# Designs tried in a protein design run: designed miniproteins, single chains. Part 104

Each design is a single chain, and the fold is of that chain. pLDDT is the mean over its residues in the fold that is shown.

## One batch from the design tools (miniprotein)

Design m3839
Fold by ESMFold2-Fast:
Structure m3839 (fold): chain A 57 residues (1-57)
Amino acid sequence: SEELQRRRQRVAELAKKMAEALKNGDYEKVKEIAEEISRIVGAEIFLPDKEFMEKRK
């Protein structure tokens, strides 16, 4: 369906944005995006070590 195709494309776009946010050390944005992706696909997204991410801010 068109909805399924749009959902898959949105996940791809969100994954790219998550990578950019991680690069910038914005761990809050990374978490928000990961949660959105997880919600769409029905699975948890595993992030880098929490301590490492927190030290970057």
Scores: mean pLDDT 69

Design m3840
Fold by ESMFold2-Fast:
Structure m3840 (fold): chain A 65 residues (1-65)
Amino acid sequence: MEAEKQAKIEAMKETAERLGLKVVKVEGDEIWVSSTETDATLAAARAIRLVGEGIEKGLSVHLAP
């Protein structure tokens, strides 16, 4: 269970980095990410894509303000 969960977290971290998001905190099955993107619309679009990946993997994703 821990190994499978860690693998999913690693995959989410890889996806976040690809989308220009930084993983700032992981707590259980919850992941917090931040964006350095100055365009709020682009930041939101990238966050939505990561949320979708999280749902598929059974993880919750939160965009930190």
Scores: mean pLDDT 75

Design m3841
Fold by ESMFold2-Fast:
Structure m3841 (fold): chain A 55 residues (1-55)
Amino acid sequence: SHNPVLEEAERFILSLALRGVPREEILRRAKERFAGQVSDETLERYVRAIVEGVS
């Protein structure tokens, strides 16, 4: 991917989701870690997609 920050955010969110961290806590940590680098809307969309995909 040509966007390494978004790739890092996706991997970060996926790792927490696979470890069973609650969606709300994943979103909070992602917003803290990627503040100023990724929009809250994008992080919310990624968290939703990844958590729903981990079944």
Scores: mean pLDDT 82

Design m3842
Fold by ESMFold2-Fast:
Structure m3842 (fold): chain A 63 residues (1-63)
Amino acid sequence: DEEAARRAAEAARRLEEALRAGDEKSAQVHFDELVAALQALGFSPAQARQLAEREREAIRKAL
């Protein structure tokens, strides 16, 4: 699904921006959006959360 892929990319971008800004509330919102978009792409809830957690951790390590 092209729309779900775009939403996942946008959520990941906004998650990175929120984490760089130290905005934990916005980071949580965009993390949840990323999880939902990954589920729309066909990942299970557990897989989507694990992928989103790895993305969040990778961003935090790059800060």
Scores: mean pLDDT 86

Design m3843
Fold by ESMFold2-Fast:
Structure m3843 (fold): chain A 60 residues (1-60)
Amino acid sequence: MPTLEEALELIEKGDEYEKNGDTEKAVEYYRQAAAILIKVLGEDHPLAREVVKRLGELLS
């Protein structure tokens, strides 16, 4: 089962790829993190909403 810690590690990896200009990899990691956060914390949780918002901005 995915864990909150796993989601946080995925966010950290996404942030590193975003800083390096690798938007495709950043999106991949943020998508996985968002899926775990929604499952573990729910869609309405602030952390889940923040990651989903970041994904939307990168995909725009």
Scores: mean pLDDT 82

Design m3844
Fold by ESMFold2-Fast:
Structure m3844 (fold): chain A 89 residues (1-89)
Amino acid sequence: SKKKEEEEKKKKEEELELEILLGLLRIIAGVEKIKIKHELKDNPEELQRKLEQLDKKLDEWEKKLKKAFEKGIDEAIKTLTEITKEVNK
């Protein structure tokens, strides 16, 4: 049935949109990890602590972004923008 193919296509498009937003968040977090590694190259204990803290925050941000995406694309983009400001703080 053509209707099932259209529904599957829409679902795949929504999954791709979410993957793009999550990918962008992971890139932003990856840039921050690079910055932390360069700033703390001579302090391995503090480096490990900050990387673990960032990984924990990334898990929380990914969950928040997924929840925002369930409410709509505009809410997801707004949430990603707010998270980006928090990462670059």
Scores: mean pLDDT 85

Design m3845
Fold by ESMFold2-Fast:
Structure m3845 (fold): chain A 67 residues (1-67)
Amino acid sequence: KVEELRRLIEEVRELKAKLAPYDPGTVAEIDRLLQEAAEAFNKGDYDKAIELLRKAVELARQALERL
C-alpha cells in the first residue's frame, strides 16, 4: 500500500508539472484531490487515498490528451 501511494504521488507530481503551464484550472482540481488524499492518509484510510490519487492521475492524463 505505501509503495503504491508513493508511486501514485510521484506520477501525479510529474503530470501536474507538465500540465501547469497549459491548464491551471485542472491543476487546481488535482491539488484538491491531493489534499483529500493526504487527509485520508492521515486518518489511515490508505484505500481511499489510493482511489483519490488514481482519480488525480486520470484527470491529468485526460487533460494532457486534450492539449
Scores: mean pLDDT 81

Design m3846
Fold by ESMFold2-Fast:
Structure m3846 (fold): chain A 64 residues (1-64)
Amino acid sequence: SLAVGDIATVSKTFTGSTADELTLAAGDVVEVLDVLDADNVAAMSVSTGDLGVVPRSFLTVVGS
């Protein structure tokens, strides 16, 4: 399960197609800031500090 405050690892490269979406490489670490819907979260990249939308399917919760 993925929830606000979770730390997640990016499982595969995601390239943002809109201004609101993050671009992330596989192996990047993000913090979940908000659960937007069933498929998407708002997250912050730990390495860059960038904020944006990421599909849930690209994320794996650390320690699960």
Scores: mean pLDDT 79

Design m3847
Fold by ESMFold2-Fast:
Structure m3847 (fold): chain A 85 residues (1-85)
Amino acid sequence: SSSDRRRQQAYQVSVAMYDLSVTSSQVQSQYNAGQITRDQGISIIDDNYSQVMQQVQQLSQYDPDFGNQMRSDVDDRYNTIINQM
């Protein structure tokens, strides 16, 4: 059903957002330790952000309102991460 697909896609967005959080923490740690440059860190975060946004786009096909809310939440999280670099 569309509700089952929405639930599954919402779960995929949650997984991707969790991966972004883990990756951003690892990137911040590596940057603070001098192991990577800021540009390298941002590149890694941008790749993860793109993956999350792909999942949000899939969610929007089943629930546009929920998809728009998740897009805003992801954008806010991304901006917070980038501003800390």
Scores: mean pLDDT 87

Design m3848
Fold by ESMFold2-Fast:
Structure m3848 (fold): chain A 117 residues (1-117)
Amino acid sequence: MEEEELERLVNLFATEMIELSEKLGLDPKYLIAVPREDLIKAFKLPKEKQPEAVVEVARNAKRIDASGLTVEQAVARLEQEGLVVIGFADSDEQYDKVIEAVPEAVKRALELYEKYK
């Protein structure tokens, strides 16, 4: 179904974003989260417009204090609230690095989606 395919794209994008955040050595104390519905809307756009639309969603992301939780526990709770974790940031500089990674993560997610379609 089209909705199931969009959910797969969102999950692939989130996984790539978390992997990039871990590569950058970002502190998992503060999670960067976006509404799942906003990501689904962005991925409904033509492929050429998706990276820019996802960057706009990411620029409006919320910082969530995950102190005392494992990253896995915090992600699971936020998913139940309709939020998707797209990275970690403890500072404005780290937040900017997360946003900068969005176009690459969108491209990688689309490549993985096409490969395993």
Scores: mean pLDDT 78

Design m3849
Fold by ESMFold2-Fast:
Structure m3849 (fold): chain A 68 residues (1-68)
Amino acid sequence: ADELIEKAKEALEKGDYETAFNYLQEAIVKGAEITPELYELLAKSAEGLGDTVTAETMRKFAERLKAA
């Protein structure tokens, strides 16, 4: 799971938002812990794909987890 999250971060640094999103989804399917960082990475990927509504929603989920 952690390896997939690292690959997603590398893809984001290269501007490959689709690859980043796919790695994050695969990490979740394989049982990655749902953390504020995971939602922030999903938000960045969605924003890069032009989905600003999903990006805002994911950032709100990250904020709620940080507040808990």
Scores: mean pLDDT 81

Design m3850
Fold by ESMFold2-Fast:
Structure m3850 (fold): chain A 68 residues (1-68)
Amino acid sequence: SIEELKEKLIEAIEKKDYETAEKLLIELAQRLLEEGVPEREVLAGMMRILTALEKEDYETAIELVEEM
């Protein structure tokens, strides 16, 4: 489920496991697109999360995942 993917993604971010977080973020984005969430919203959310992760702003990254 989307909820399980979000939970796993947040856990990976908390562990600072960037490779797992990136993989799960892509899987979450694909699932949201399959469920009809607009591509623009999915891409914007994904880019904001990736930017927060690059800045090591894990608190913001987690909040953004929950908002997707």
Scores: mean pLDDT 86

Design m3852
Fold by ESMFold2-Fast:
Structure m3852 (fold): chain A 74 residues (1-74)
Amino acid sequence: KEAEEHLEKGKKLFDEGKYLEAIQHYRRAIELDPENAEAYYNLGLAAKKLGATVEADRYFQKALELDPELEEAR
């Protein structure tokens, strides 16, 4: 899946500490699959690493709205 490919690329970049590049791929993943709760959650993690706490909270909220069972977003 195209969205899954971008999600995986984003995760790899996040692991490398390349948070801005990770965000770019996570945004592409949600553009391709707007209901991808995991991509929103990972966007929140990357935003939090950059000190963008307000943006991170919004992404976590969106992830939880899409998947209420996604405890990691709470």
Scores: mean pLDDT 82

Design m3853
Fold by ESMFold2-Fast:
Structure m3853 (fold): chain A 78 residues (1-78)
Amino acid sequence: SKIDELVKEIAEKYKDKKGKEAREKAFEELLKRLVEEGLISEEEAELIREGWRRLEAGEEIPEEVEERLRELEERLLA
């Protein structure tokens, strides 16, 4: 899938870098590429960032955000 190709491309680019900063940069570059390729909107990228931020902070993801992320996942995997 195109998502798998993008994930592999980003993973290869960051393969020699370790730690939180490298992970955060890889994540942001992946989101940017998903938007550029038309796979997600900028609004959906912000939704993914919010979900990731909450998970890293140990916060509960609001039901509304979780539902929107589920719909996005179903669309991208279909």
Scores: mean pLDDT 77

Design m3854
Fold by ESMFold2-Fast:
Structure m3854 (fold): chain A 82 residues (1-82)
Amino acid sequence: MEASRQELEENIAKRRLEVDAKIAFLTEEKEKLDMAGKSHQSEEIKKDYENFATDLEKKIVELEADLQREEASARKALMAAQ
């Protein structure tokens, strides 16, 4: 069966919600790591927490970029189906 315009739009909306939820979770985890790092007395542990927070920031950027690419592709398919 051919995918309807509504099915494509619903899939885009669902994907946006899933990615937004993941970004929110990763943002909260980053804030926890930043706070935990600042409270530690070990400079080595502080550096590890800073590295983990930086890795989370990279994951957030990659998730948003991937979502934008997926949405752009899906919208082109929707326009072509008109």
Scores: mean pLDDT 77

Design m3855
Fold by ESMFold2-Fast:
Structure m3855 (fold): chain A 57 residues (1-57)
Amino acid sequence: SREELLRRAQGAVEAGRALGHEEAERLGQKALDIVESGGDLEEAERLIREAGRLLGG
C-alpha cells in the first residue's frame, strides 16, 4: 500500500543517513518524494528495494 511504501522509503532514508551510505539515502529520498507526490508507486518500490539491497549487503 501507499502507507507501507511511505514507511519503507522513510526507513531507507534514515538507515542510509545513519550508516553514511549516500547512494542508499538518495534512492530512499527519491522513493519518498515519489510516494508523497502521488507518483509511480512501482518506481518507488523499485528504488526502495535497491536501497535495501545496498544497505543489506
Scores: mean pLDDT 84

Design m3856
Fold by ESMFold2-Fast:
Parts: sequence; structure tokens; C-alpha cells
Structure m3856 (fold): chain A 68 residues (1-68)
Amino acid sequence: SARVEQLLASAERLLQDMVAAGESAAGLRVWVDHLKAEVEADPSLSPEEKAALLARLDALAQRYEAEI
């Protein structure tokens, strides 16, 4: 969905900025975990959109943790 892609694009931009700012892997993980909790609590997202977002956020976190 467009909402899923927009949220992922925003998350990826923030992850890029965090890595560029010298954020630790632990700090990046804390931020991703908070975002995942917000996704799970968002009443505007369907269960299917939540599942897709959570899986793709985990993949993004793994990718950007490797850059640190």
C-alpha cells in the first residue's frame, strides 16, 4: 500500500541520518523497536499492512546495522 511504502521511505531516510550522525547499533535498534510498537498500535493500518511493515522494518534495521 502507499502508506506502507511512505512509512518505509521515511524510516529509511531517518536510519540513514542516524548512521551518518554516528548512532550506535543499540541506539538504532531502540529507535526501530519504538517505531515497530507505534506501527502495532496504529489503528489506521490493517493487520496485513502491520505485518508487512514489521517484516520490512526488521530488514531495514538489519541492513543499516551492518553499515555501523
Scores: mean pLDDT 83

Design m3857
Fold by ESMFold2-Fast:
Structure m3857 (fold): chain A 110 residues (1-110)
Amino acid sequence: MVPSPVADPAALAEHLGLSPERARELAELLTAMSRLLNEVRDEESRERAIEEILALAQERFGLPPEVAELLRELLRNGADLALQLITEILRAGETDPAVIAERLREALAA
């Protein structure tokens, strides 16, 4: 099994205010879903899957709407890249939601 791009659940928990167990669940969910999205070729099915993933993440993990919206855009533009970028931002110790949002917007522009 290839390593998860979101490999540090402890860092994710610190930055999102989640318990380590919840952060691991979220990281595993996003990683598994990004792999599924890479197999979807038509835009309609991809869009539906993205909305279902984000609805589940918001309901189950309490993601702020701003973070969920940025994840939606990243998943539309590249699910693997989205998870890699989120992991790198969190590993770098970015704790300010505004800074995280700016870094995600930069990735969307690239």
Scores: mean pLDDT 59

Design m3858
Fold by ESMFold2-Fast:
Structure m3858 (fold): chain A 58 residues (1-58)
Amino acid sequence: EVEELLKQAEELEELGKKYIEKGKELLKENATLGSGYYILGIGYETEGELLREKAKKL
């Protein structure tokens, strides 16, 4: 259902934002961990964006 895809998109977008912010902070202490969190955050945001676009076309 469209509503379920939109909820999943919102959850992934929020998760992505949290991981990006965590990654930015961690980059000051540990570049490897910070980069990992940052990349994961971008991945989650991208997945959320794709689900949102899919929902709009249904």
Scores: mean pLDDT 82

Design m3859
Fold by ESMFold2-Fast:
Formats: sequence, structure tokens, C-alpha cells
Structure m3859 (fold): chain A 83 residues (1-83)
Amino acid sequence: STEEIFAVAEEAVRRAKAEGRDPGVVIGEALRAAGFLTGEEMAKIRKEAAEKGIPREDLWKEYLRSRGVSEEDIRRLEELAEE
């Protein structure tokens, strides 16, 4: 569900901040590890994002959007990453 995906992403952001890692990278890793995205799906999303001129630092938003996470929830994660 989108709620489960959001919870995984939120924990990934908290972990990234605690470890001094890039939150977007850790979100991608966590979604892959939890089985919400396959490596093949992530590769397709990265290719489409590159064709649209979306920067690498925003790829995590594309991963979440691909799974139906709302713009409001993506914004909440962005705010959590910046606090």
C-alpha cells in the first residue's frame, strides 16, 4: 500500500540523517530492499527521468510517484529530510 511505502521512505530518511547519508539514495535502497521496486523498474524510472531532464537528486520522488505516493506525502518526506 502507499501507506506502507511512505512508512518505509520515512524510516529511510531518518536513518540517512542519523548516518550522514543522502536521504534520496537511502530511500531508493529501502524501497528496493522492501520489494516495492525491482532493479528493472528503478532502471526504467531513471531512464525516463533522464529523458525528462529530472536531476539525480530528485529520482527518489519519481520512485515514490511511480507507486502512487501523493505529492503531499512526498513534500512531508522532503521537509523531514531538510529539518
Scores: mean pLDDT 87

Design m3860
Fold by ESMFold2-Fast:
Structure m3860 (fold): chain A 100 residues (1-100)
Amino acid sequence: KPSLAEQLEAMTELLLETIEEAEASEDPRERHLLISSARGLVDLLTREIEENSDNEEIKKLAREFARRFHEALDAEDFATARELLREFSKRLLELIKKEE
C-alpha cells in the first residue's frame, strides 16, 4: 500500500500536468474538459486527506487550497492555480513530515 505522502505527491503531480495542459490548449472544449478533470482531481485529493489524516492543520490547508484553486479555475487564472498548487504541495509535505 503506498503511503499517504506518496499518494498525495502523485495526485499533485498529475494535477500540475493537467493545469499545464489546460493553459497550453488552443481548443476551448479541450480546455474545459481539462479544467473539469483538474476539479475532479482536487476533490479526490481533499477527500483522501480528510479520510486518511488525523491532522486538522493538514485538513484545513486542503480545504482552503481547494476553495482558492476552484476560484482560480473559474477565472481561468492558470498562473494563480499553479502558484496555489506549488504552495500547497510544499506546505503539505512539511506538515506530513512533522507527523513522522
Scores: mean pLDDT 82

Design m3861
Fold by ESMFold2-Fast:
Structure m3861 (fold): chain A 58 residues (1-58)
Amino acid sequence: SKEEEAKKLAEKAAEAGLEGNTTKASELGQKLNELLGDEGKASELAIEAREKLLEEKK
């Protein structure tokens, strides 16, 4: 579904960002924004994915 694809993009963008791959994180973030058509919602999903990755990595 569109929501599942959005979550996958958000997770990949967050992972790339945490790894310091800013270029990849930016590219994936733009794809997420394009898919959703909503910067606020895209930002919320990216933040949520980042928080989950930080919790699970610890």
Scores: mean pLDDT 77

Design m3862
Fold by ESMFold2-Fast:
Structure m3862 (fold): chain A 78 residues (1-78)
Amino acid sequence: KIEEYEKKIKEDPNDAEAWFNLGLEYLQQGKYEEAVEYFKKAAEIKPSKEIYLGLAVALERLGKDEEAQEYIDKAEEL
């Protein structure tokens, strides 16, 4: 479903849900660097607990445990 979300962000680059869903698709495929980029874009537009937790999971998969903990802490504060 990546193509559907790419189309949405081309039509509306501020669609945080589309960026978040792109991050989830890349996370599911094991493309953790790309997942982090898309989740960061979603968080920049509209921060949410779900986006920060998605970031933390992707960062943990990359071995970036300190950065992952920062996003877990941010998620808890929302």
Scores: mean pLDDT 84

Design m3863
Fold by ESMFold2-Fast:
Structure m3863 (fold): chain A 74 residues (1-74)
Amino acid sequence: SAAHRAAAERVIAELPAVLAEAERERDPALRERILAALRAARAQAAALEDLDPAVRARLIAALEAAIAALEALP
């Protein structure tokens, strides 16, 4: 749907800023909550059948990259 596409494009555009803020976070509990939210978003994106496959693939790739970057932090 157009609404799902618009939401997906917005998330993709906003992820670099979210990742930068999360990387600066010093509270491990809050960082883990951000990670949980990103993992939930990835699962939700994978379940969206009424979303252009190319947009879905880009969204999932962006979310996976953000998750991997945060998981790699000390």
Scores: mean pLDDT 80

Design m3864
Fold by ESMFold2-Fast:
Structure m3864 (fold): chain A 78 residues (1-78)
Amino acid sequence: RPRRPVKEKKMPYDEAVDFLKKHADRYEVFEEVEGEVTLFYGDLEETVIYAQSKYPQAKIVAFGVKGDEAYLVLKEKE
Protein backbone atom coordinates (compact mmCIF):
# COMPACT_ATOMS: atom_id res chain seq x y z
CA ARG A 1 0.00 0.00 0.00
CA PRO A 2 1.41 3.47 -0.85
CA ARG A 3 2.59 5.45 2.17
CA ARG A 4 0.19 8.23 3.17
CA PRO A 5 1.82 11.62 3.94
CA VAL A 6 1.93 12.73 7.57
CA LYS A 7 -0.01 15.98 8.08
CA GLU A 8 1.15 18.66 10.53
CA LYS A 9 -0.91 21.64 11.73
CA LYS A 10 -0.33 24.24 14.41
CA MET A 11 -3.52 25.28 16.22
CA PRO A 12 -4.92 26.11 19.66
CA TYR A 13 -5.04 23.16 22.08
CA ASP A 14 -8.87 23.16 22.27
CA GLU A 15 -9.18 22.92 18.46
CA ALA A 16 -6.59 20.12 18.28
CA VAL A 17 -8.37 18.07 20.98
CA ASP A 18 -11.75 18.67 19.28
CA PHE A 19 -10.28 17.42 15.97
CA LEU A 20 -8.89 14.35 17.78
CA LYS A 21 -12.25 13.56 19.45
CA LYS A 22 -14.13 14.02 16.15
CA HIS A 23 -11.86 11.80 14.04
CA ALA A 24 -10.33 9.16 16.35
CA ASP A 25 -12.12 5.96 17.44
CA ARG A 26 -10.06 5.83 20.67
CA TYR A 27 -8.24 8.72 22.34
CA GLU A 28 -6.52 9.72 25.55
CA VAL A 29 -5.86 13.24 26.86
CA PHE A 30 -2.76 13.21 29.10
CA GLU A 31 -2.55 16.91 29.93
CA GLU A 32 -4.51 20.13 29.37
CA VAL A 33 -2.30 22.98 28.13
CA GLU A 34 -2.89 26.57 27.03
CA GLY A 35 -1.98 28.16 23.72
CA GLU A 36 -0.63 26.69 20.50
CA VAL A 37 0.03 22.99 19.94
CA THR A 38 1.03 20.89 16.93
CA LEU A 39 -1.36 18.23 15.63
CA PHE A 40 0.17 15.38 13.60
CA TYR A 41 -1.98 12.82 11.83
CA GLY A 42 -1.48 10.04 9.28
CA ASP A 43 -0.21 6.44 9.25
CA LEU A 44 0.41 5.21 12.83
CA GLU A 45 4.13 4.34 12.59
CA GLU A 46 5.03 7.16 10.16
CA THR A 47 3.25 9.79 12.30
CA VAL A 48 5.03 8.70 15.52
CA ILE A 49 8.46 8.54 13.81
CA TYR A 50 7.98 11.91 12.08
CA ALA A 51 6.78 13.72 15.22
CA GLN A 52 9.56 12.30 17.44
CA SER A 53 12.22 13.06 14.80
CA LYS A 54 11.06 16.67 14.25
CA TYR A 55 10.23 17.50 17.91
CA PRO A 56 12.24 15.08 20.11
CA GLN A 57 11.75 17.22 23.26
CA ALA A 58 8.02 17.92 22.76
CA LYS A 59 5.47 16.62 25.25
CA ILE A 60 2.66 14.40 23.99
CA VAL A 61 -0.49 15.94 25.50
CA ALA A 62 -3.09 13.84 23.61
CA PHE A 63 -3.09 10.74 21.41
CA GLY A 64 -5.74 8.99 19.33
CA VAL A 65 -6.08 6.19 16.79
CA LYS A 66 -8.48 5.20 14.02
CA GLY A 67 -7.62 1.93 12.30
CA ASP A 68 -4.09 2.35 10.92
CA GLU A 69 -4.06 6.15 11.51
CA ALA A 70 -2.70 8.07 14.51
CA TYR A 71 -3.43 11.56 15.84
CA LEU A 72 -0.74 13.12 18.05
CA VAL A 73 -1.04 16.45 19.87
CA LEU A 74 2.36 17.79 20.93
CA LYS A 75 3.31 20.78 23.09
CA GLU A 76 6.81 22.15 22.49
CA LYS A 77 9.05 22.43 25.56
CA GLU A 78 8.63 25.71 27.48
Scores: mean pLDDT 79

Design m3865
Fold by ESMFold2-Fast:
Structure m3865 (fold): chain A 86 residues (1-86)
Amino acid sequence: SSIIQQLSSSDPSVRKAAIGKLAGASTKDPSVVLPQAVDQLKKLTSDSDPQVSGGANGLLSKYYKIQGDDKKAQYYYQKSQQDFSQ
């Protein structure tokens, strides 16, 4: 299964692993990788696992920074920090 498909898993361990893999892939080519995952990442911003929601918010922050939307980038970055503090 693709990383993006794994973000939709009912298993939080699979979603967490997929977030980690997506973060790694986005380090090499964020402009190609992140647009494909945006809709699924938005769904994960309220995930019950704070490592999943934090990761999703962090990747959305990176995506919006690349798009030049600094306000949305800062919003998602702050949410990511709050999630990881849980």
Scores: mean pLDDT 84

Design m3866
Fold by ESMFold2-Fast:
Structure m3866 (fold): chain A 88 residues (1-88)
Amino acid sequence: MIELAEKYKELAEEALKQGDNETAATYYMLAGAAYYKAGDYEKAKEAFEKALEVKESAAAYQGLALVYKKLGKNKLAEEYEKKAKKLG
């Protein structure tokens, strides 16, 4: 899972260099999900944050909410869940 997450992150960075923000956001989301499944919550957070920087989405906010729950930051998780719901 970690190796797959790192590959998605590399693909996202390459897409950004080419100006393809939509593809970059998609790969950052995939990297975040893969890091989360691997238990690397700090790297998952970084990937979801980069996805949001590139393209705001309900999915990216929900990803951050899941990460903050795992990090014990329940109030931040609730705030990101509300942001996700407002976009959907």
Scores: mean pLDDT 86

Design m3867
Fold by ESMFold2-Fast:
Structure m3867 (fold): chain A 95 residues (1-95)
Amino acid sequence: SMAEAKKLYKEGLDHYVRGLLDSSTAEEDYEKAAEYFEKALSLDPNNKNSLYLLGLAYRHLGKLEKAKEAFERVLSLDPNDIVSRSELENVEKEL
């Protein structure tokens, strides 16, 4: 359901933000964020915000191929998303 997808997105976002604020738990928080965003996307596969944050979480984890896939999916939904295009270019330079 859309309500379930939104709840999972919110859980992922909370973990993502914790990872940004506390380097001692960052890897665990980014892994949890990615899990929640993947679950949200299983219910709402075209949620651009979940795809974008999934890409950021994977980038923080050094999972660059997965990060690239997530940002490419954002751009397939919104070709004019300049932020996601910039993130994709940065990931491709690191591959």
Scores: mean pLDDT 91

Design m3870
Fold by ESMFold2-Fast:
Structure m3870 (fold): chain A 55 residues (1-55)
Amino acid sequence: ADELNLLKELLNQALENAERAGDTALVQRIQQDLQLLEEDPSQAEELKKRILQGI
């Protein structure tokens, strides 16, 4: 719950930043990640791993 909430907050912050920058591709990706978490919260672990590996 706490990890999921933190991940959602990070994604929402990134979404706001991408929207302000006009980065449509990044906006779409973040929206898909948020939708995935809403549909299947178990995906939080997979998304967390991808974020850590993508940095």
Scores: mean pLDDT 75

Design m3871
Fold by ESMFold2-Fast:
Structure m3871 (fold): chain A 61 residues (1-61)
Amino acid sequence: MEELKKKAEEYLKKGDEYYQKGDFKNATRWYSKAAQYYSEAGDAEGAAEAGRKFVEALNKT
């Protein structure tokens, strides 16, 4: 389970990198992956955070 959380954190970071570059399409893809991995890891708070960032990035596309 900790490995899934680590992957989720890496994907969240990747989403943030694309968001900062203005690449909102790729940001949404990475945030979506992060939310999925947090959910699979049982981290509801992490999943909610990634989901919020996903919606924010989606609204910028």
Scores: mean pLDDT 84

Design m3872
Fold by ESMFold2-Fast:
Structure m3872 (fold): chain A 60 residues (1-60)
Amino acid sequence: AASRQRAADAAKKAVNEGLKEGLTPEEVKERALQMALDAGASPEDAERFANAAKQAVEAM
């Protein structure tokens, strides 16, 4: 529960920062992954939500 929420929050922040900075989908994924892991998310949740962040940016 906490792990999934931390990963989701990291993904949202990475997408918002990526839109401001003009980051590529790959850079948004990397930022989301690192932020989620730093926040204490599991590697599985971190990777899942980082991939979702990449897909969200690609769909824009």
Scores: mean pLDDT 81

Design m3873
Fold by ESMFold2-Fast:
Structure m3873 (fold): chain A 81 residues (1-81)
Amino acid sequence: MSPGVQEAIERLEEAIKKAQEVIEKSKDEELKKRAEELIKEANELIEELKNGINDRPPQEYIERVERIVEEAERLVEELKK
């Protein structure tokens, strides 16, 4: 994989790890559901990046990665409350 694609995938994998922590530690059913939805979205984007992008990801894909990462951070903050 190109370096830019690999970096995007690694960021999505870290977001999945954060969402998994929310599922394991949260007692809030709605928060767990949001984490499961994030994991599905992140996995779909990882597949798109692996199969559709041969060089640096387009800005649109980078923006999708950033949104998923930001949501994972919000879920972790909600877990702390």
Scores: mean pLDDT 78

Design m3874
Fold by ESMFold2-Fast:
Structure m3874 (fold): chain A 111 residues (1-111)
Amino acid sequence: AEERERELQARLTKAGRLIDEHIDAGDVEGAAKAMVDAALSLPDTEERIRAARRLAKYAVQRLIEKGREDQIPAFREAMRKAIEEKVTDPELREQLIRAVDEGVEEALASA
């Protein structure tokens, strides 16, 4: 349990850095793809859903902190498109889109 949580935290930290690099470059599509790829790299469906929510929240908080709130709709759309392109299972697709939407709303509520 603790080893798994440490590995999950390390993966999320690495994903967060890659998301930051794309956001700093003005590449919201790249940031969205990095987030989705990181979530899909996890072995369990529940972990993928949790990672998608956490990384979406993180990315939107970073956009807010940088004064780039105008890019949030484009980032949200890019995340949805990346999920639709990469996830063929309709149930998992809907769950991941919902998790992303929840993460975005949590970030906006904390601003």
Scores: mean pLDDT 82

Design m3875
Fold by ESMFold2-Fast:
Structure m3875 (fold): chain A 95 residues (1-95)
Amino acid sequence: SEYLEKGKKAFEEGDYEKAIEYYEKALKESKDPYSIEAGEALFNLGKALFEQGKYEEAIKYYGEALTALHKAGAPQERIEEVRKNLREATKKYEE
């Protein structure tokens, strides 16, 4: 998705609000909520929300990303990366 790449660029530049806008557009573009593309957009949404200190929302999107990536048969290393970020967000939320 063009929006997924634009979102990643905005994220790298520290513009988390812009990154979120693009990732949401990437999700709306995805017709299959359980695709790798949807899972990556959900994971990146969670990361951008985490950077903004919105830990509860980040947890929600990381959970949705895990479901999408697992159903899409994504590589185990990507699933483990999302799980690691989910654990970190949970720790921050409970502090």
Scores: mean pLDDT 89

